# Designed miniproteins, single chains, continued (2): the designs that were tried, part 49

Each design is a single chain, and the fold is of that chain. pLDDT is the mean over its residues in the fold that is shown.

## One batch from the design tools (miniprotein)

Design m5692
Fold by ESMFold2-Fast:
Structure m5692 (fold): chain A 89 residues (1-89)
Amino acid sequence: MTPLQLELDISSAMLYMVGAINKRMGEEESAKVAFEAADKLDEFSRQPKIDVDEVLKILEKYKKKAEELGDKLTVLALDSAIKNVKEVA
């Protein structure tokens, strides 16, 4: 497992947790954004070649959606994922 693959797996797991928290709080749209972002990171982690630029584009896209919903928890999780991916890339 590469450092990038490990970071994508960790970030995906964190976003699944954030999605579960939002769902429990009744924030279905926020939960959907977190789960969709988690699924995309999990998909990237299984690719034989990971395109870092595409990963960052997808993370920024979901961060913007979370910001539009006012979901501070998902925004923080996505911001952390973006920073960590840049650090290991």
Scores: mean pLDDT 87

Design m5693
Fold by ESMFold2-Fast:
Structure m5693 (fold): chain A 67 residues (1-67)
Amino acid sequence: MKPSTREQIEALVERFLEALRRGDFDSALEVVRKIEGLLNSIKDPEERRKLAAEVLARLREAFAALE
């Protein structure tokens, strides 16, 4: 079966972390755009907010690790 929106977002978060590990900020920004698109496709506002908060927390953690 096709991957769920949550599974797609999880794969993109991993792709973002991989880009950051390589210092490829252009690819990392492109992945962030795709994550935003998928979050906006979620019909349930509460589910969308929960996933957005989870993604934001993960991105902040990864970004802090670079400094």
Scores: mean pLDDT 76

Design m5694
Fold by ESMFold2-Fast:
Order: C-alpha cells, then sequence, then structure tokens
Structure m5694 (fold): chain A 77 residues (1-77)
C-alpha cells in the first residue's frame, strides 16, 4: 500500500532527525494515522523526499522544519 509505505517512511525518517523531540515525532505519528486522501499522500511523499535531501546535506534544522510543516498540514487537512 503506497500510503502505508509513505507513512512508515515519514515516521522512520523523523526518528533519524536529531532536532525533533519525542513529542514532535509522536505528534507527526498521530497526524499520519489520520491521513487518508490522495492530497495527503502527495504531501507526505514530497515532505519525505525533501527531508531526506536535507538530511543527506547535513541540514538537520531544515529536515525538522519540513516534517513539522507536514504535521501541521495533515492536522489542518
Amino acid sequence: DRLAAAKARALALAREVPALSEAEIARLGQALDGATTENQLLAIEIAVAEAERFLAAGDHEAAARTLLNLTRYLEAS
């Protein structure tokens, strides 16, 4: 399932970001659990790709910001 894979990757990636707290990771997990739409799937995939790019570049703050923005988007969706 493409959506399930995207959610799992986003949560796994968040655990690799040192700038994210356990509370922020848990909040993302809750927001991901509620995601069901095509637009939410695309937002997750885009955020994962962007956060992976930032982590590869050593930009931990930008990776954290990307995932926090994803959390807020999903909560508002």
Scores: mean pLDDT 88

Design m5695
Fold by ESMFold2-Fast:
Structure m5695 (fold): chain A 84 residues (1-84)
Amino acid sequence: SMAEQQLQAAIKLMRAMALVNEIRLRSRRGQDVPEEVVQQLIDDIKSLPADTKQRVLEELRRIAQRSDDPAERALLEAIVARAE
């Protein structure tokens, strides 16, 4: 049903944003972010409805632009490019 699809999209969005926060925290601490974690985020973003996916990509670009950490910025920009 449409309600079940909306619920699944909301769950995926929440998980994707939690992964973004984890990746950002690890990057800021100078920790390596495993490729498997990056790929999982990309797959989760790609599985979102088109409008939600676009909003997430725009938010990630904003976060990257506001980042004062070059490593975090580069990683988020790479995730955006790979998720398109």
Scores: mean pLDDT 84

Design m5696
Fold by ESMFold2-Fast:
Structure m5696 (fold): chain A 67 residues (1-67)
Amino acid sequence: MEEELKKAQEFLEKIRKLAESKDPLTREVAQVGASVMLSVEKSKVKKGDESAKPILEEAQKILDEIS
């Protein structure tokens, strides 16, 4: 649980850095990455893993920033 949160935070940080890029292609890669994370974390929440909620919220924010 806590280890998974750290891994997810690392992925989010990486995607966020890509999303902040001035290069349109790099931002598109960030959008795809955030979308995949959102789907995966949503599945975890559906299975009852409430610890995935904060990761879901951050992935959603990144998608909203790119969209």
Scores: mean pLDDT 76

Design m5697
Fold by ESMFold2-Fast:
Structure m5697 (fold): chain A 69 residues (1-69)
Amino acid sequence: MLNDQEKAYLLEALGGDSSFVTEYNVGLSVRNGKEKGITPEDVRKILTEKGLSQETIDKVVDYYKRASV
């Protein structure tokens, strides 16, 4: 499960507002990201460019990959 910081990183990668870290906002941003064709690999690339740890990247990417809409 993602912590609030990991959720904020996911929101930033999807173009969401990281100051609004709620389950609703995360779910909405994931749904919109998938509808726009943002892939788990796109999220990985963005998080890697931000210099995040491999552990954090793997957790966030796996969450996005596994989340159902």
Scores: mean pLDDT 79

Design m5698
Fold by ESMFold2-Fast:
Structure m5698 (fold): chain A 94 residues (1-94)
Amino acid sequence: SREENEQQLREQTQQILQQLLKIPDTKEETEKLKKKLDEALKNGDLETENEIRAVVTIAYDLHQKGKNALGVLKAFLESETPEEIKEKMKELLK
């Protein structure tokens, strides 16, 4: 069902966040991101929830490849608009 799919995506996001929290260099930024995710879930903010899911997925993939996961997390946390996030992400993925 739709609700089951949403729950699976939420569980995957939480699993990725738990893996990122084990990385000392990104722990502070990951904790801030988790707080924003908790606020998005409380407010039913699906746009912010989906953005955070994408960001943590990219950050974890970069970490597994030995690349800059911290930059991705900071780009999201320091950006005020989706457009700023997109531009900062493009620079980090070069």
Scores: mean pLDDT 77

Design m5699
Fold by ESMFold2-Fast:
Structure m5699 (fold): chain A 79 residues (1-79)
Amino acid sequence: SMEEAVLRLARLFGYEDLARQALKEGKSVEEILKTLIDHLKKELERFGQSDKYEEYLNLFREAARRLGLPEEVIDKALE
């Protein structure tokens, strides 16, 4: 399911608890993906790696795709 895929994706980036809480609150997979990307961007900025946003976004997209999230859902979330 998309819910299982987003939990596995969140786990890879250390955000499993955030994703689980959002699912319990009835958030959509798209909303959860947006939240994960926001946290990733903030963490990269904290470590002075803002120039790596595009590189890490591509890694996130690839991981999401490999875990079975539909391309259309990924694209809408990362828009």
Scores: mean pLDDT 84

Design m5700
Fold by ESMFold2-Fast:
Structure m5700 (fold): chain A 72 residues (1-72)
Amino acid sequence: ADAKIAALRAELEAVVDRAAAEGLSDAEFRARVAAVLAKAYSELDISDSEVQAALQAAADATAARWAAVRAA
């Protein structure tokens, strides 16, 4: 579980970096993030409240990173 959450965070960071490099819109960035999260939800037991909290924290961190990149 933790290894998959760590891999998810790394994949989401790569999405932010690539979106910034490619000059993607907010809509395109959100679509890519949604695809990554949908895959994670299919592979992880989302009925586990700790897994759900970890996925939410990863999503929140990704949104904050993207906002920081766009503010720079």
Scores: mean pLDDT 77

Design m5701
Fold by ESMFold2-Fast:
Formats: structure tokens, C-alpha cells, sequence
Structure m5701 (fold): chain A 80 residues (1-80)
């Protein structure tokens, strides 16, 4: 499980990201809603990286998709 400090940092980061990037006040949101915002941002970053890899043809499409799935899984596991 994530440490209490790590959960607090994720909450603060997600609230700030929602405010600065999306103009949303999420200060009253649940931990679960804030973790969802954090995961969405991390997954979007991974998708952009993998799209860059596909466009540069550094990996075949199948390998690039497997790489994306592994990175997303690591992000999700680190949130638990």
C-alpha cells in the first residue's frame, strides 16, 4: 500500500493539476477521485510517449502497445 505521505502528495498534485490544467476546483474531492485524475494524467503521458515511439518506428506496433500496457500497469500498481 502507498504511504500516507505519498497519498497526501498525490492528492495535492491532483488538486493543483485539476486547477491549473483544467480550471476545476477539486479541493473537496475524495481520495479516489483525486487518484483517478492523477492516473488519467500519468496514462495520457504514457500514451503520448508510446505514440512518439510508434511514429519514430523505434518499435513495432505490437511491442509499442505491450510497452504501454506494462507502463500503465506499473503506474496502477504504484498507486496501491
Amino acid sequence: SMSERQKENIRKLAINTAKERYGLDMSSASDEELEEIYLKEQKEFVENVVEGIKNSKKLPEKEAEEFKKKLIKIIEENMK
Scores: mean pLDDT 75

Design m5702
Fold by ESMFold2-Fast:
Structure m5702 (fold): chain A 81 residues (1-81)
Amino acid sequence: HMTPEQMAEMSEKMIELGREEYEKALAAGDEEHAELVRILIEAAEEALRLAKEGKTEKALEVLRRALAEAEARAAEREAAR
């Protein structure tokens, strides 16, 4: 299990790492990768908000959905070339 405080800390770390990755993707001109990272950052920001409200289960659901979307889009990138 995870406390709301732990979920908030994890979400904050995901936002920090995501912003670093987003800047790298932009610098490389990889718009598709930047868009995937943006989706994950937005999900982490929503998860942080939900965690601060004590809604840890909903925060996990938001992160799981965003990860699934990012994985699906990454698969589309590989297929499109």
Scores: mean pLDDT 80

Design m5703
Fold by ESMFold2-Fast:
Structure m5703 (fold): chain A 61 residues (1-61)
Amino acid sequence: DEEKKKEARELIMESASHTVEAIGYAARKVANPDDEEARRKLEEHNEEANELDKKAQEILS
């Protein structure tokens, strides 16, 4: 189903965007290990990326 492939592709791209944001926050955390905001944002973006990837896999199944 081409429509399902398109939707999965969009979710994967959105997941990639969250991964890029997570990398930025990971760099902040490395520079300042006590940066609680960077830790929380890193966790949030990683969780969102994982959830989007999971949804894409479910659509493709």
Scores: mean pLDDT 85

Design m5704
Fold by ESMFold2-Fast:
Structure m5704 (fold): chain A 103 residues (1-103)
Amino acid sequence: SKLEEARRVAERALDEIKKLVDEYAQKTTDPKAISAANEIKKLIDEARRRLEQAQSLDEVLRVFHEFFNKAIDIARKYGLEDLENEISRIHGRAVAELRRIRE
C-alpha cells in the first residue's frame, strides 16, 4: 500500500539521521554537538513510535515533516551548520521519494 511504502521511506530517513548523529557525536568533544545529537535521538524515538501508530499517509507525512523541522531547529539552535546541512540533504531526498508515492 502507499501507506506502507511511505512509512518505509520515513523509517529509512530516520535510520539515516540516527547514523548521522551517532557518528557526529563520536567525532567530537564539543558538549553542544553531543547535546544536539542526544536531543535529535529522542526525537527519532518519538517519531518511530508515532509512525508505528500512523493510520494514514497524511499522518506519516505529518510525523515526517514535524521530525525534520524539529531536528533542523536543534542543529540551528546549537550553531551546528554542517549537521544542519546534512539533515536538510537527507530531508530533501526523502521528500522527493514521498512525493512520488503521493502522486
Scores: mean pLDDT 88

Design m5705
Fold by ESMFold2-Fast:
Structure m5705 (fold): chain A 61 residues (1-61)
Amino acid sequence: TLSDKILEAKDGIEVAKIVLDAGITDAAVQDNLSEIVKTKDPVELEVKKKELAGIVKELEQ
């Protein structure tokens, strides 16, 4: 699923590419994506990726 792709992404740039390729324009997704691309700490990145994946999973339902 799209949420699985986000969780497997190795950095914020890869997450951004996944979201862009999927054509997602949801405000909550865009806000989380903005924070993710600024995140340099691996632990914080994993937390933010899980939050984004949760939002995306709800949108896929």
Scores: mean pLDDT 78

Design m5706
Fold by ESMFold2-Fast:
Structure m5706 (fold): chain A 84 residues (1-84)
Amino acid sequence: DPHLAEADRYALKGLIYYNMGDYENAAEWFEKAARHYEASGTAPVDVVLELYDLAARAYELSGNTEKAQEVRRKAEELRRKHGL
């Protein structure tokens, strides 16, 4: 599944940047990973939600409060869609 393979790569990139303290780039990679897992239709929803939560936290750490709030709204909508 190309979406799963791409999501795995993006999640790993996010973790690398996060560990380097590059939170803005980490957030972008976590958000991309979440989108690709969601697009696959086969990833557990909790994995997608965890990546959106990681992206939001990374955006906050980078000082991008607006983007953090946007990503949290996406996570809340996804939870609502799945009865969580």
Scores: mean pLDDT 86

Design m5707
Fold by ESMFold2-Fast:
Structure m5707 (fold): chain A 116 residues (1-116)
Amino acid sequence: SSQIQQALQAVQQAVADLLTAANRLARAVPEYESQIEALTDRILTALAELRRAVEQQDYQAALEAANRLIRSAQDLKALAESAKDKAPLEAEELINAANRLIQAAQALQDALQQAI
């Protein structure tokens, strides 16, 4: 549906913005680089699973992938919050990007649930 496609596009844009913010935090706080890379890899894997599930109209699998994306974004947000004292601007940017991704993924879950 057009609603699912629009919501998926919003999720894809939110992931791109989050990756940019995550890279900035990794440069500002190098000791967090490995953890940020692991969490962004989880986000990219969940996004790939989500896109494939939507393409195949497997909306149950898409809901599960969106849920994994939300959990990974929440984990990255928690890491960013722990970095506020070391890199307050980069941490805030990543927290905001993670919140936008969580909201976009929840909107996609709502659209997917209507299609089941």
Scores: mean pLDDT 92

Design m5708
Fold by ESMFold2-Fast:
Structure m5708 (fold): chain A 57 residues (1-57)
Amino acid sequence: PEVEVGPGVEKGRAGVHSTDPEIQRKATALLVELQTEHPDMSSQELADLLRERIKEL
């Protein structure tokens, strides 16, 4: 298609855009693990890793 309209028009947020309890629970657990393994990383970098991990859930 020439228009190339795709999903993801919004940025959303690292973690979850909607308040799904199960996804929030998993995101929180992953964030804690990432924080523990990468204490020198900034919140922005942790959020980036969290996004990648959530995609693989």
Scores: mean pLDDT 65

Design m5709
Fold by ESMFold2-Fast:
Structure m5709 (fold): chain A 115 residues (1-115)
Amino acid sequence: ISDEEGIELGKEALALAGSPDPEKAIEAGKLAAKAAKSKNDEAALLAAQAAAGLAGSPDPEAAILAGKAAANAAKSKNPEAVRLALGAAKRLLSSPDPEAKELGEKALKVAEENL
């Protein structure tokens, strides 16, 4: 995706990540995971911020999407994005969902190798 698209997706993800509505949490996770695939450092930072907010979600789909976003953001050249992805990963290790926990373990490994 383009840098501009990645940043816009990341901003929307972050705005929705604070919602108590589970449908909006899932939407935020989808947007964050897509933004995290951008090579743009700002898009990765926004995606990591959204993932950190979503990592504690009681909704398993939102938690899984937070894990996907964190794993991709952990590959960023922006150390702040990697640090936030590390925080999200650590929270996901406590997830009751096994897929979210596995993604958290993957994100943790990537973030630790990149820091």
Scores: mean pLDDT 81

Design m5710
Fold by ESMFold2-Fast:
Structure m5710 (fold): chain A 56 residues (1-56)
Amino acid sequence: GMHAARGAREAAASGGSAAASAAYNGWTDVKGSQEAGRHGGLGDAEGAGRAAEEGS
């Protein structure tokens, strides 16, 4: 129903941001380039959150 759809959209937006933040931390650790990973990951986290909210 509509309540489920709204909850899914909000959860996707929150999940997208959290997942992007977690991804950048793991990716940065693997690459050993914290500066580059932090810059890309931080920007990607905000972008992913927006995309998830619009895409959901």
Scores: mean pLDDT 52

Design m5711
Fold by ESMFold2-Fast:
Structure m5711 (fold): chain A 102 residues (1-102)
Amino acid sequence: AERRAEMAELVAEMLRELAARTPDPAERAIGERQAEALRLGAELLREGRAEAALAGTAPGTEEEQALRLGLESPDVLLREADELLRLGIAPELVRRLLELAA
């Protein structure tokens, strides 16, 4: 759980950096919400509340999708990191994420 939580936090940091580079306030707000969802997912993983929180979220909502992103396997987090790296976001955070995934 701890390693997966750390990976989610690293992707959250990358999303915050992307949001900070976005001049459109609406797009920035979306990036910030996604980063917060990943941070919440990491917290829920550490507390052992991940399954209960996901079960309490309505299927097909933005909240469910964001929470699932935070709680997904390392493979899903790595795919998101690859997209962020393509956008030039924080190569050092990607390196740390790969070390945690090994």
Scores: mean pLDDT 70

Design m5712
Fold by ESMFold2-Fast:
Structure m5712 (fold): chain A 99 residues (1-99)
Amino acid sequence: STNDLKLQVEMTLGMGQIAASVLKKSASPEEQAVLDQVIDLNTKTGEEVNKAKTTAEVKKIIQAYIAELQKIAAQSASLPDVVALIQRTIASLQEILNS
């Protein structure tokens, strides 16, 4: 159902936000700037998912989020811990979309 998909996505976004917050505690200023961007994007995506009424709308929002995360990861290639965190989030969301 749409509600089950929304719950799975919201749980994955919540775990990503926790992971980013934990990484921020030991992060360099450059890593912190990218992590803040990821956290902000995560929050906005969660709000859009919460407002979505159909499975198609949720999938579209998450596909757009994955695309933006891929751009951030590509721009952050010098920050391997940040890239690894982003790639784990992308993998988890792709698994949800493919189920």
Scores: mean pLDDT 90

Design m5713
Fold by ESMFold2-Fast:
Structure m5713 (fold): chain A 71 residues (1-71)
Amino acid sequence: SDELLELVKEVLASSPHPLPWALYVIRNSVLDEEQARALLEFARTIISDPADLERVEAAVREALANPPVVP
């Protein structure tokens, strides 16, 4: 949902610690490739630490390879 992505972007922009929230959303949400890409692109504008961005990129890659199975 675009509304969910907009809410996540607002939380990330307002948070003093955006990395834990980005990782939480990526690991606990069923994101399609487009949503994951949009979130990653936004994270690049908010998170300036290259090491933190690498962690977000790794989490996105892992989540897309192993999406949570809803029973």
Scores: mean pLDDT 72

Design m5714
Fold by ESMFold2-Fast:
Structure m5714 (fold): chain A 64 residues (1-64)
Amino acid sequence: SAADKLATWLLTNPEASVEEIVAKARALGASVADLEEALAALQKANASPELLEKVREAIRLLKE
């Protein structure tokens, strides 16, 4: 799914900026729901608090 692809990409690119995360989500055709699913997967994987906050900000930007 787009969520799985995004979560995998984020785990391999944890330094990605909020802008890069938004661009990747758009390129994958990911919905807000896909981003929320990716966020949940990252939380289960014990991703850094910094990465989790960048994903939350990307979700906020995509809701606009």
Scores: mean pLDDT 86

Design m5715
Fold by ESMFold2-Fast:
Structure m5715 (fold): chain A 75 residues (1-75)
Amino acid sequence: SALEEELARLEEEFARLAAEAVARGMDPALLQRQIEILERMRDLLVELYGADHPLAREADAHIDGLIAQLRALAA
């Protein structure tokens, strides 16, 4: 489906950003871009599987973790 194709593209983009973070070091801009992509992936997972699905909840936990990291870098 178009939603599953979009999810696959976002997963590839997320992997690219993760590789960029390894190569260049993590910075607030890279964290912010990762959060934005995960939020879009989470919305697609909710649309495909529902908000209570383990994949959607796992995405929410991951987003919360990255937001905490971003806040720590801003302190």
Scores: mean pLDDT 84

Design m5716
Fold by ESMFold2-Fast:
Structure m5716 (fold): chain A 66 residues (1-66)
Amino acid sequence: KEEEIVKILKSIGMDEEEAKKIAKMIVNEKDEEMRLLILAVSFASLRNPENEEKVKKAYEEVLKIL
């Protein structure tokens, strides 16, 4: 679960150390709204006009794992 999230975050350009940190925070967060905020902030930092569709698909993939 955590390893799968790390792979998805790395696929959209996140550094491995940051991806591991974010994945751990998401997996250990029990509040659904806080998990969504962590995801939103993480994905927003990587979003640009050329990768918007790829980032959206990655976001949906993480939600399916959670």
Scores: mean pLDDT 77

Design m5717
Fold by ESMFold2-Fast:
Structure m5717 (fold): chain A 62 residues (1-62)
Amino acid sequence: GLKELAEIAARNMIESGADEEAARIGGELAAKAYLKGNEEAASEAGRYGYYGDIEKAKEVAE
């Protein structure tokens, strides 16, 4: 479900050197967007989560 998908995304980003808080928020936003069929929003939210830009991740997840 959403929680498991978000946790997997966050873990992959953290293992690649991302900030834990930003990765968790970006991963959750990306998972929500992906499940709604918004693949571009999911990709961008994950990207900004990986780079630590929480504000931008929230903006693009709309």
Scores: mean pLDDT 82

Design m5718
Fold by ESMFold2-Fast:
Structure m5718 (fold): chain A 99 residues (1-99)
Amino acid sequence: SILKELASVFPGGEIVNDPETGKPVAVVFTDEKGKKVVVLPYPLSSDQPVSDSMKPVLSEADYVVVPESTTVVPAKAIRIPMEYLDDPEKVKEFIEKSL
């Protein structure tokens, strides 16, 4: 699972389950500057939006990392190329350079 791999590369990284579905959907961590970061590794669209039950998690975030192919962009979004999502270390490097 990409979420387990992502959670392992960030200190204090935790998988967040959607309260509505019980399915893992995000990774949350706090960076070295004390900023809250949420990573959503799946593209968001009108057909595949973020669940309303996830809105509290997103509202508490300083940054929301989403795939570049996302068409319904959340507030505070940082778009990441899909090619980087195949490598958790590249995701980490991208976030560290972007924040």
Scores: mean pLDDT 79

Design m5719
Fold by ESMFold2-Fast:
Structure m5719 (fold): chain A 63 residues (1-63)
Amino acid sequence: SLLEGLQSLSGQERVDLVRELTGLSGERAQELVVRLVLGWSNRELAERFGVSVAAVSRLRRAL
């Protein structure tokens, strides 16, 4: 399906990008991606995951 295709094209690459830019573990990186998609603010994500707001902003542009 189109939805499966979108997940396949971006899911793993999104997690890999988060790991590369933040140094988070795969589990924490996946949690960040999920919360970003759920509409969490850059500040809320930065505070929860211990990363910079600038790093979250870069991830949002790349995803």
Scores: mean pLDDT 72

Design m5720
Fold by ESMFold2-Fast:
Structure m5720 (fold): chain A 76 residues (1-76)
Amino acid sequence: LLDELREAIEAGDLEKARELFGRLDEEVLSTVAASEEQMLALLEALSALKRAIDAGDTEAALRALDVLEQTLREVE
């Protein structure tokens, strides 16, 4: 899923990126057992990624995706 999202962003397929983001958001919130503080960090990272995708900023979206991946490693 994360790899598919990265490919969509790199291809400039923002419609597919938005669809994949929705699936990722749902998967993260359903599978991660996290503290309140960790959950806030995850929500903030997800929000930043969504904002970059909606803005059509592929470079910002890729950076936000990297931050999200790092945050996920800390809670898993």
Scores: mean pLDDT 76

Design m5721
Fold by ESMFold2-Fast:
Structure m5721 (fold): chain A 70 residues (1-70)
Amino acid sequence: SKEEVEELKAYIKDILEKIESIKDKEKQIEALNAAIDQLKSLIEKSTNKEVKELLEEAIEELERKKKEVE
């Protein structure tokens, strides 16, 4: 639903902001890995096309951030 998509966008934004606030590089990488794994799990369980697309985009952004901080 539209509400589900909006809630997911807010959730993704919250995750990104929390990860960016982590000062310790090792802990930031751990948080990025945990977030990526969590979002991948959500894709496997989702039947909503828009939700899957949002999750895929979020995973790509998290993976890009991980490469930048490694």
Scores: mean pLDDT 82

Design m5722
Fold by ESMFold2-Fast:
Structure m5722 (fold): chain A 80 residues (1-80)
Amino acid sequence: GSRDFAERAVEGARRRDVKLAREALMEAMFFQDREGVIAAMAGIGAAKQDREMVQRALDLARRLNMPIAERAARESYSIM
């Protein structure tokens, strides 16, 4: 579910492992889990040290009222 993809994406950010975060994105896309996709985008952004990408994911999660993605984006931003 969205939470599992978010956890893997944040772990990718924490380890600076873009491949792990991208794997979470690909799986979220396959399952059509929009919240998981946004969480994974934040994790990828953080793993790449792309603050703008993480901020865009956070803003999108807030606008769409997606709490799991918002938490993942906030955590990803904090560990950059």
Scores: mean pLDDT 89

Design m5723
Fold by ESMFold2-Fast:
Structure m5723 (fold): chain A 100 residues (1-100)
Amino acid sequence: SFTDEAVELFREEMEEMLAELKRRYPDATELLAEVERLGREALERLRRAKSAEEIEQVVQEFARRLGELARRHRTSPEERQIFLRMLNRLLEGLDRLKAA
């Protein structure tokens, strides 16, 4: 289903982003823990989503909260580029799934 594919897409994109952040910024332990928690919360909400609209709402809320988290931790431009790349890949992937 679209929901199952969106869940897997989100999981894969989160794993890739976390792996890159952990590799490049291993000392950002609190940021990494909060990003991981935020991802787990979003993934749980995606699994409960009943429509494509609800999936888009979960992703938009995740993006907003990720931005707030980045500001709170005073992330570098390079760290923020990792977040933006993940979000762009996620949104493009969701558009492809909707078109299929």
Scores: mean pLDDT 87

Design m5724
Fold by ESMFold2-Fast:
Structure m5724 (fold): chain A 109 residues (1-109)
Amino acid sequence: MDELEERYDRLITEINRLANEAFAAGKVTPEQAEELERLVREYMRVARELLEATPPEDQERMKLRILVDALAISGDLYVLARISKDPEVKERLLRTAEELNREALELAS
């Protein structure tokens, strides 16, 4: 349980770090976009595992936590896609945000 929570928090920290680096630079590199996609997919897997490991009495609180965190990440990806000048980077970021939103909403239901 604690190991899953540590992995969950670490992934959010890494995603935020990369997003903030891209915001500060005013651009997203192909390598940054690929790494963000990889981290977001890992985050989705860990979030699902964490929810499944959460006791029944805490399930609703965990679903809300995951939904709020996922929406924040998705918002950052949409903004990064908007400032990106590379069409392939833009497409990757938008697809990643859409996949994250879909899976987060499915977990919350």
Scores: mean pLDDT 88

Design m5725
Fold by ESMFold2-Fast:
Structure m5725 (fold): chain A 85 residues (1-85)
Amino acid sequence: MEKEKEELVRRIEELLRELVERGVLSEEEAREAIELARKELSVEELLLVAAQLAIELGDRELAEEYAEKLAELGHTELAEKLKEA
């Protein structure tokens, strides 16, 4: 699970960088989000954050990918809500 968590954090970092580039987030807000993700969030919470960031960026396919992984972990209701967004 540590490797999976690290891969998700890296993905979230990439998505946050895109939001900073688009002017949606400040660099400081992105840094704080990454720090919290690394220290406090579970794999399930990281998947939720990644899906929400993908939705914000307009990447439906990436959002669906993370939603499917949440469904596999038993969070089917959250996964459906993310797909509708």
Scores: mean pLDDT 78

Design m5726
Fold by ESMFold2-Fast:
Structure m5726 (fold): chain A 100 residues (1-100)
Amino acid sequence: MEELKKKIIELVQEHKQKILEILEKNKASQEVIDEVQKIHDELLKKIEEAKSIEEILKYIKEHETKLSELAEKNLSSEVIKEIAKVTLELRKKIEEEAEK
């Protein structure tokens, strides 16, 4: 569990940086940037406190929903598609780590 949490935290931190770079390139508002940071920081805390892989996967799914809702309300369809792609990549990497 400890090693798995560490790896997943690293993957989430990498995902956070990628999303922030996408937002910066597309000149997203500071309000959207702040909310994305908050969503990722909340996920990181939940993962640290999680007691099972099932809880981690639940939190990842909740994170995907929150990020998708924020993107759909505030960003263009092209930016939404780019964010969806990197978020799918995160999910696949986490599922691969969970299967070990």
Scores: mean pLDDT 84

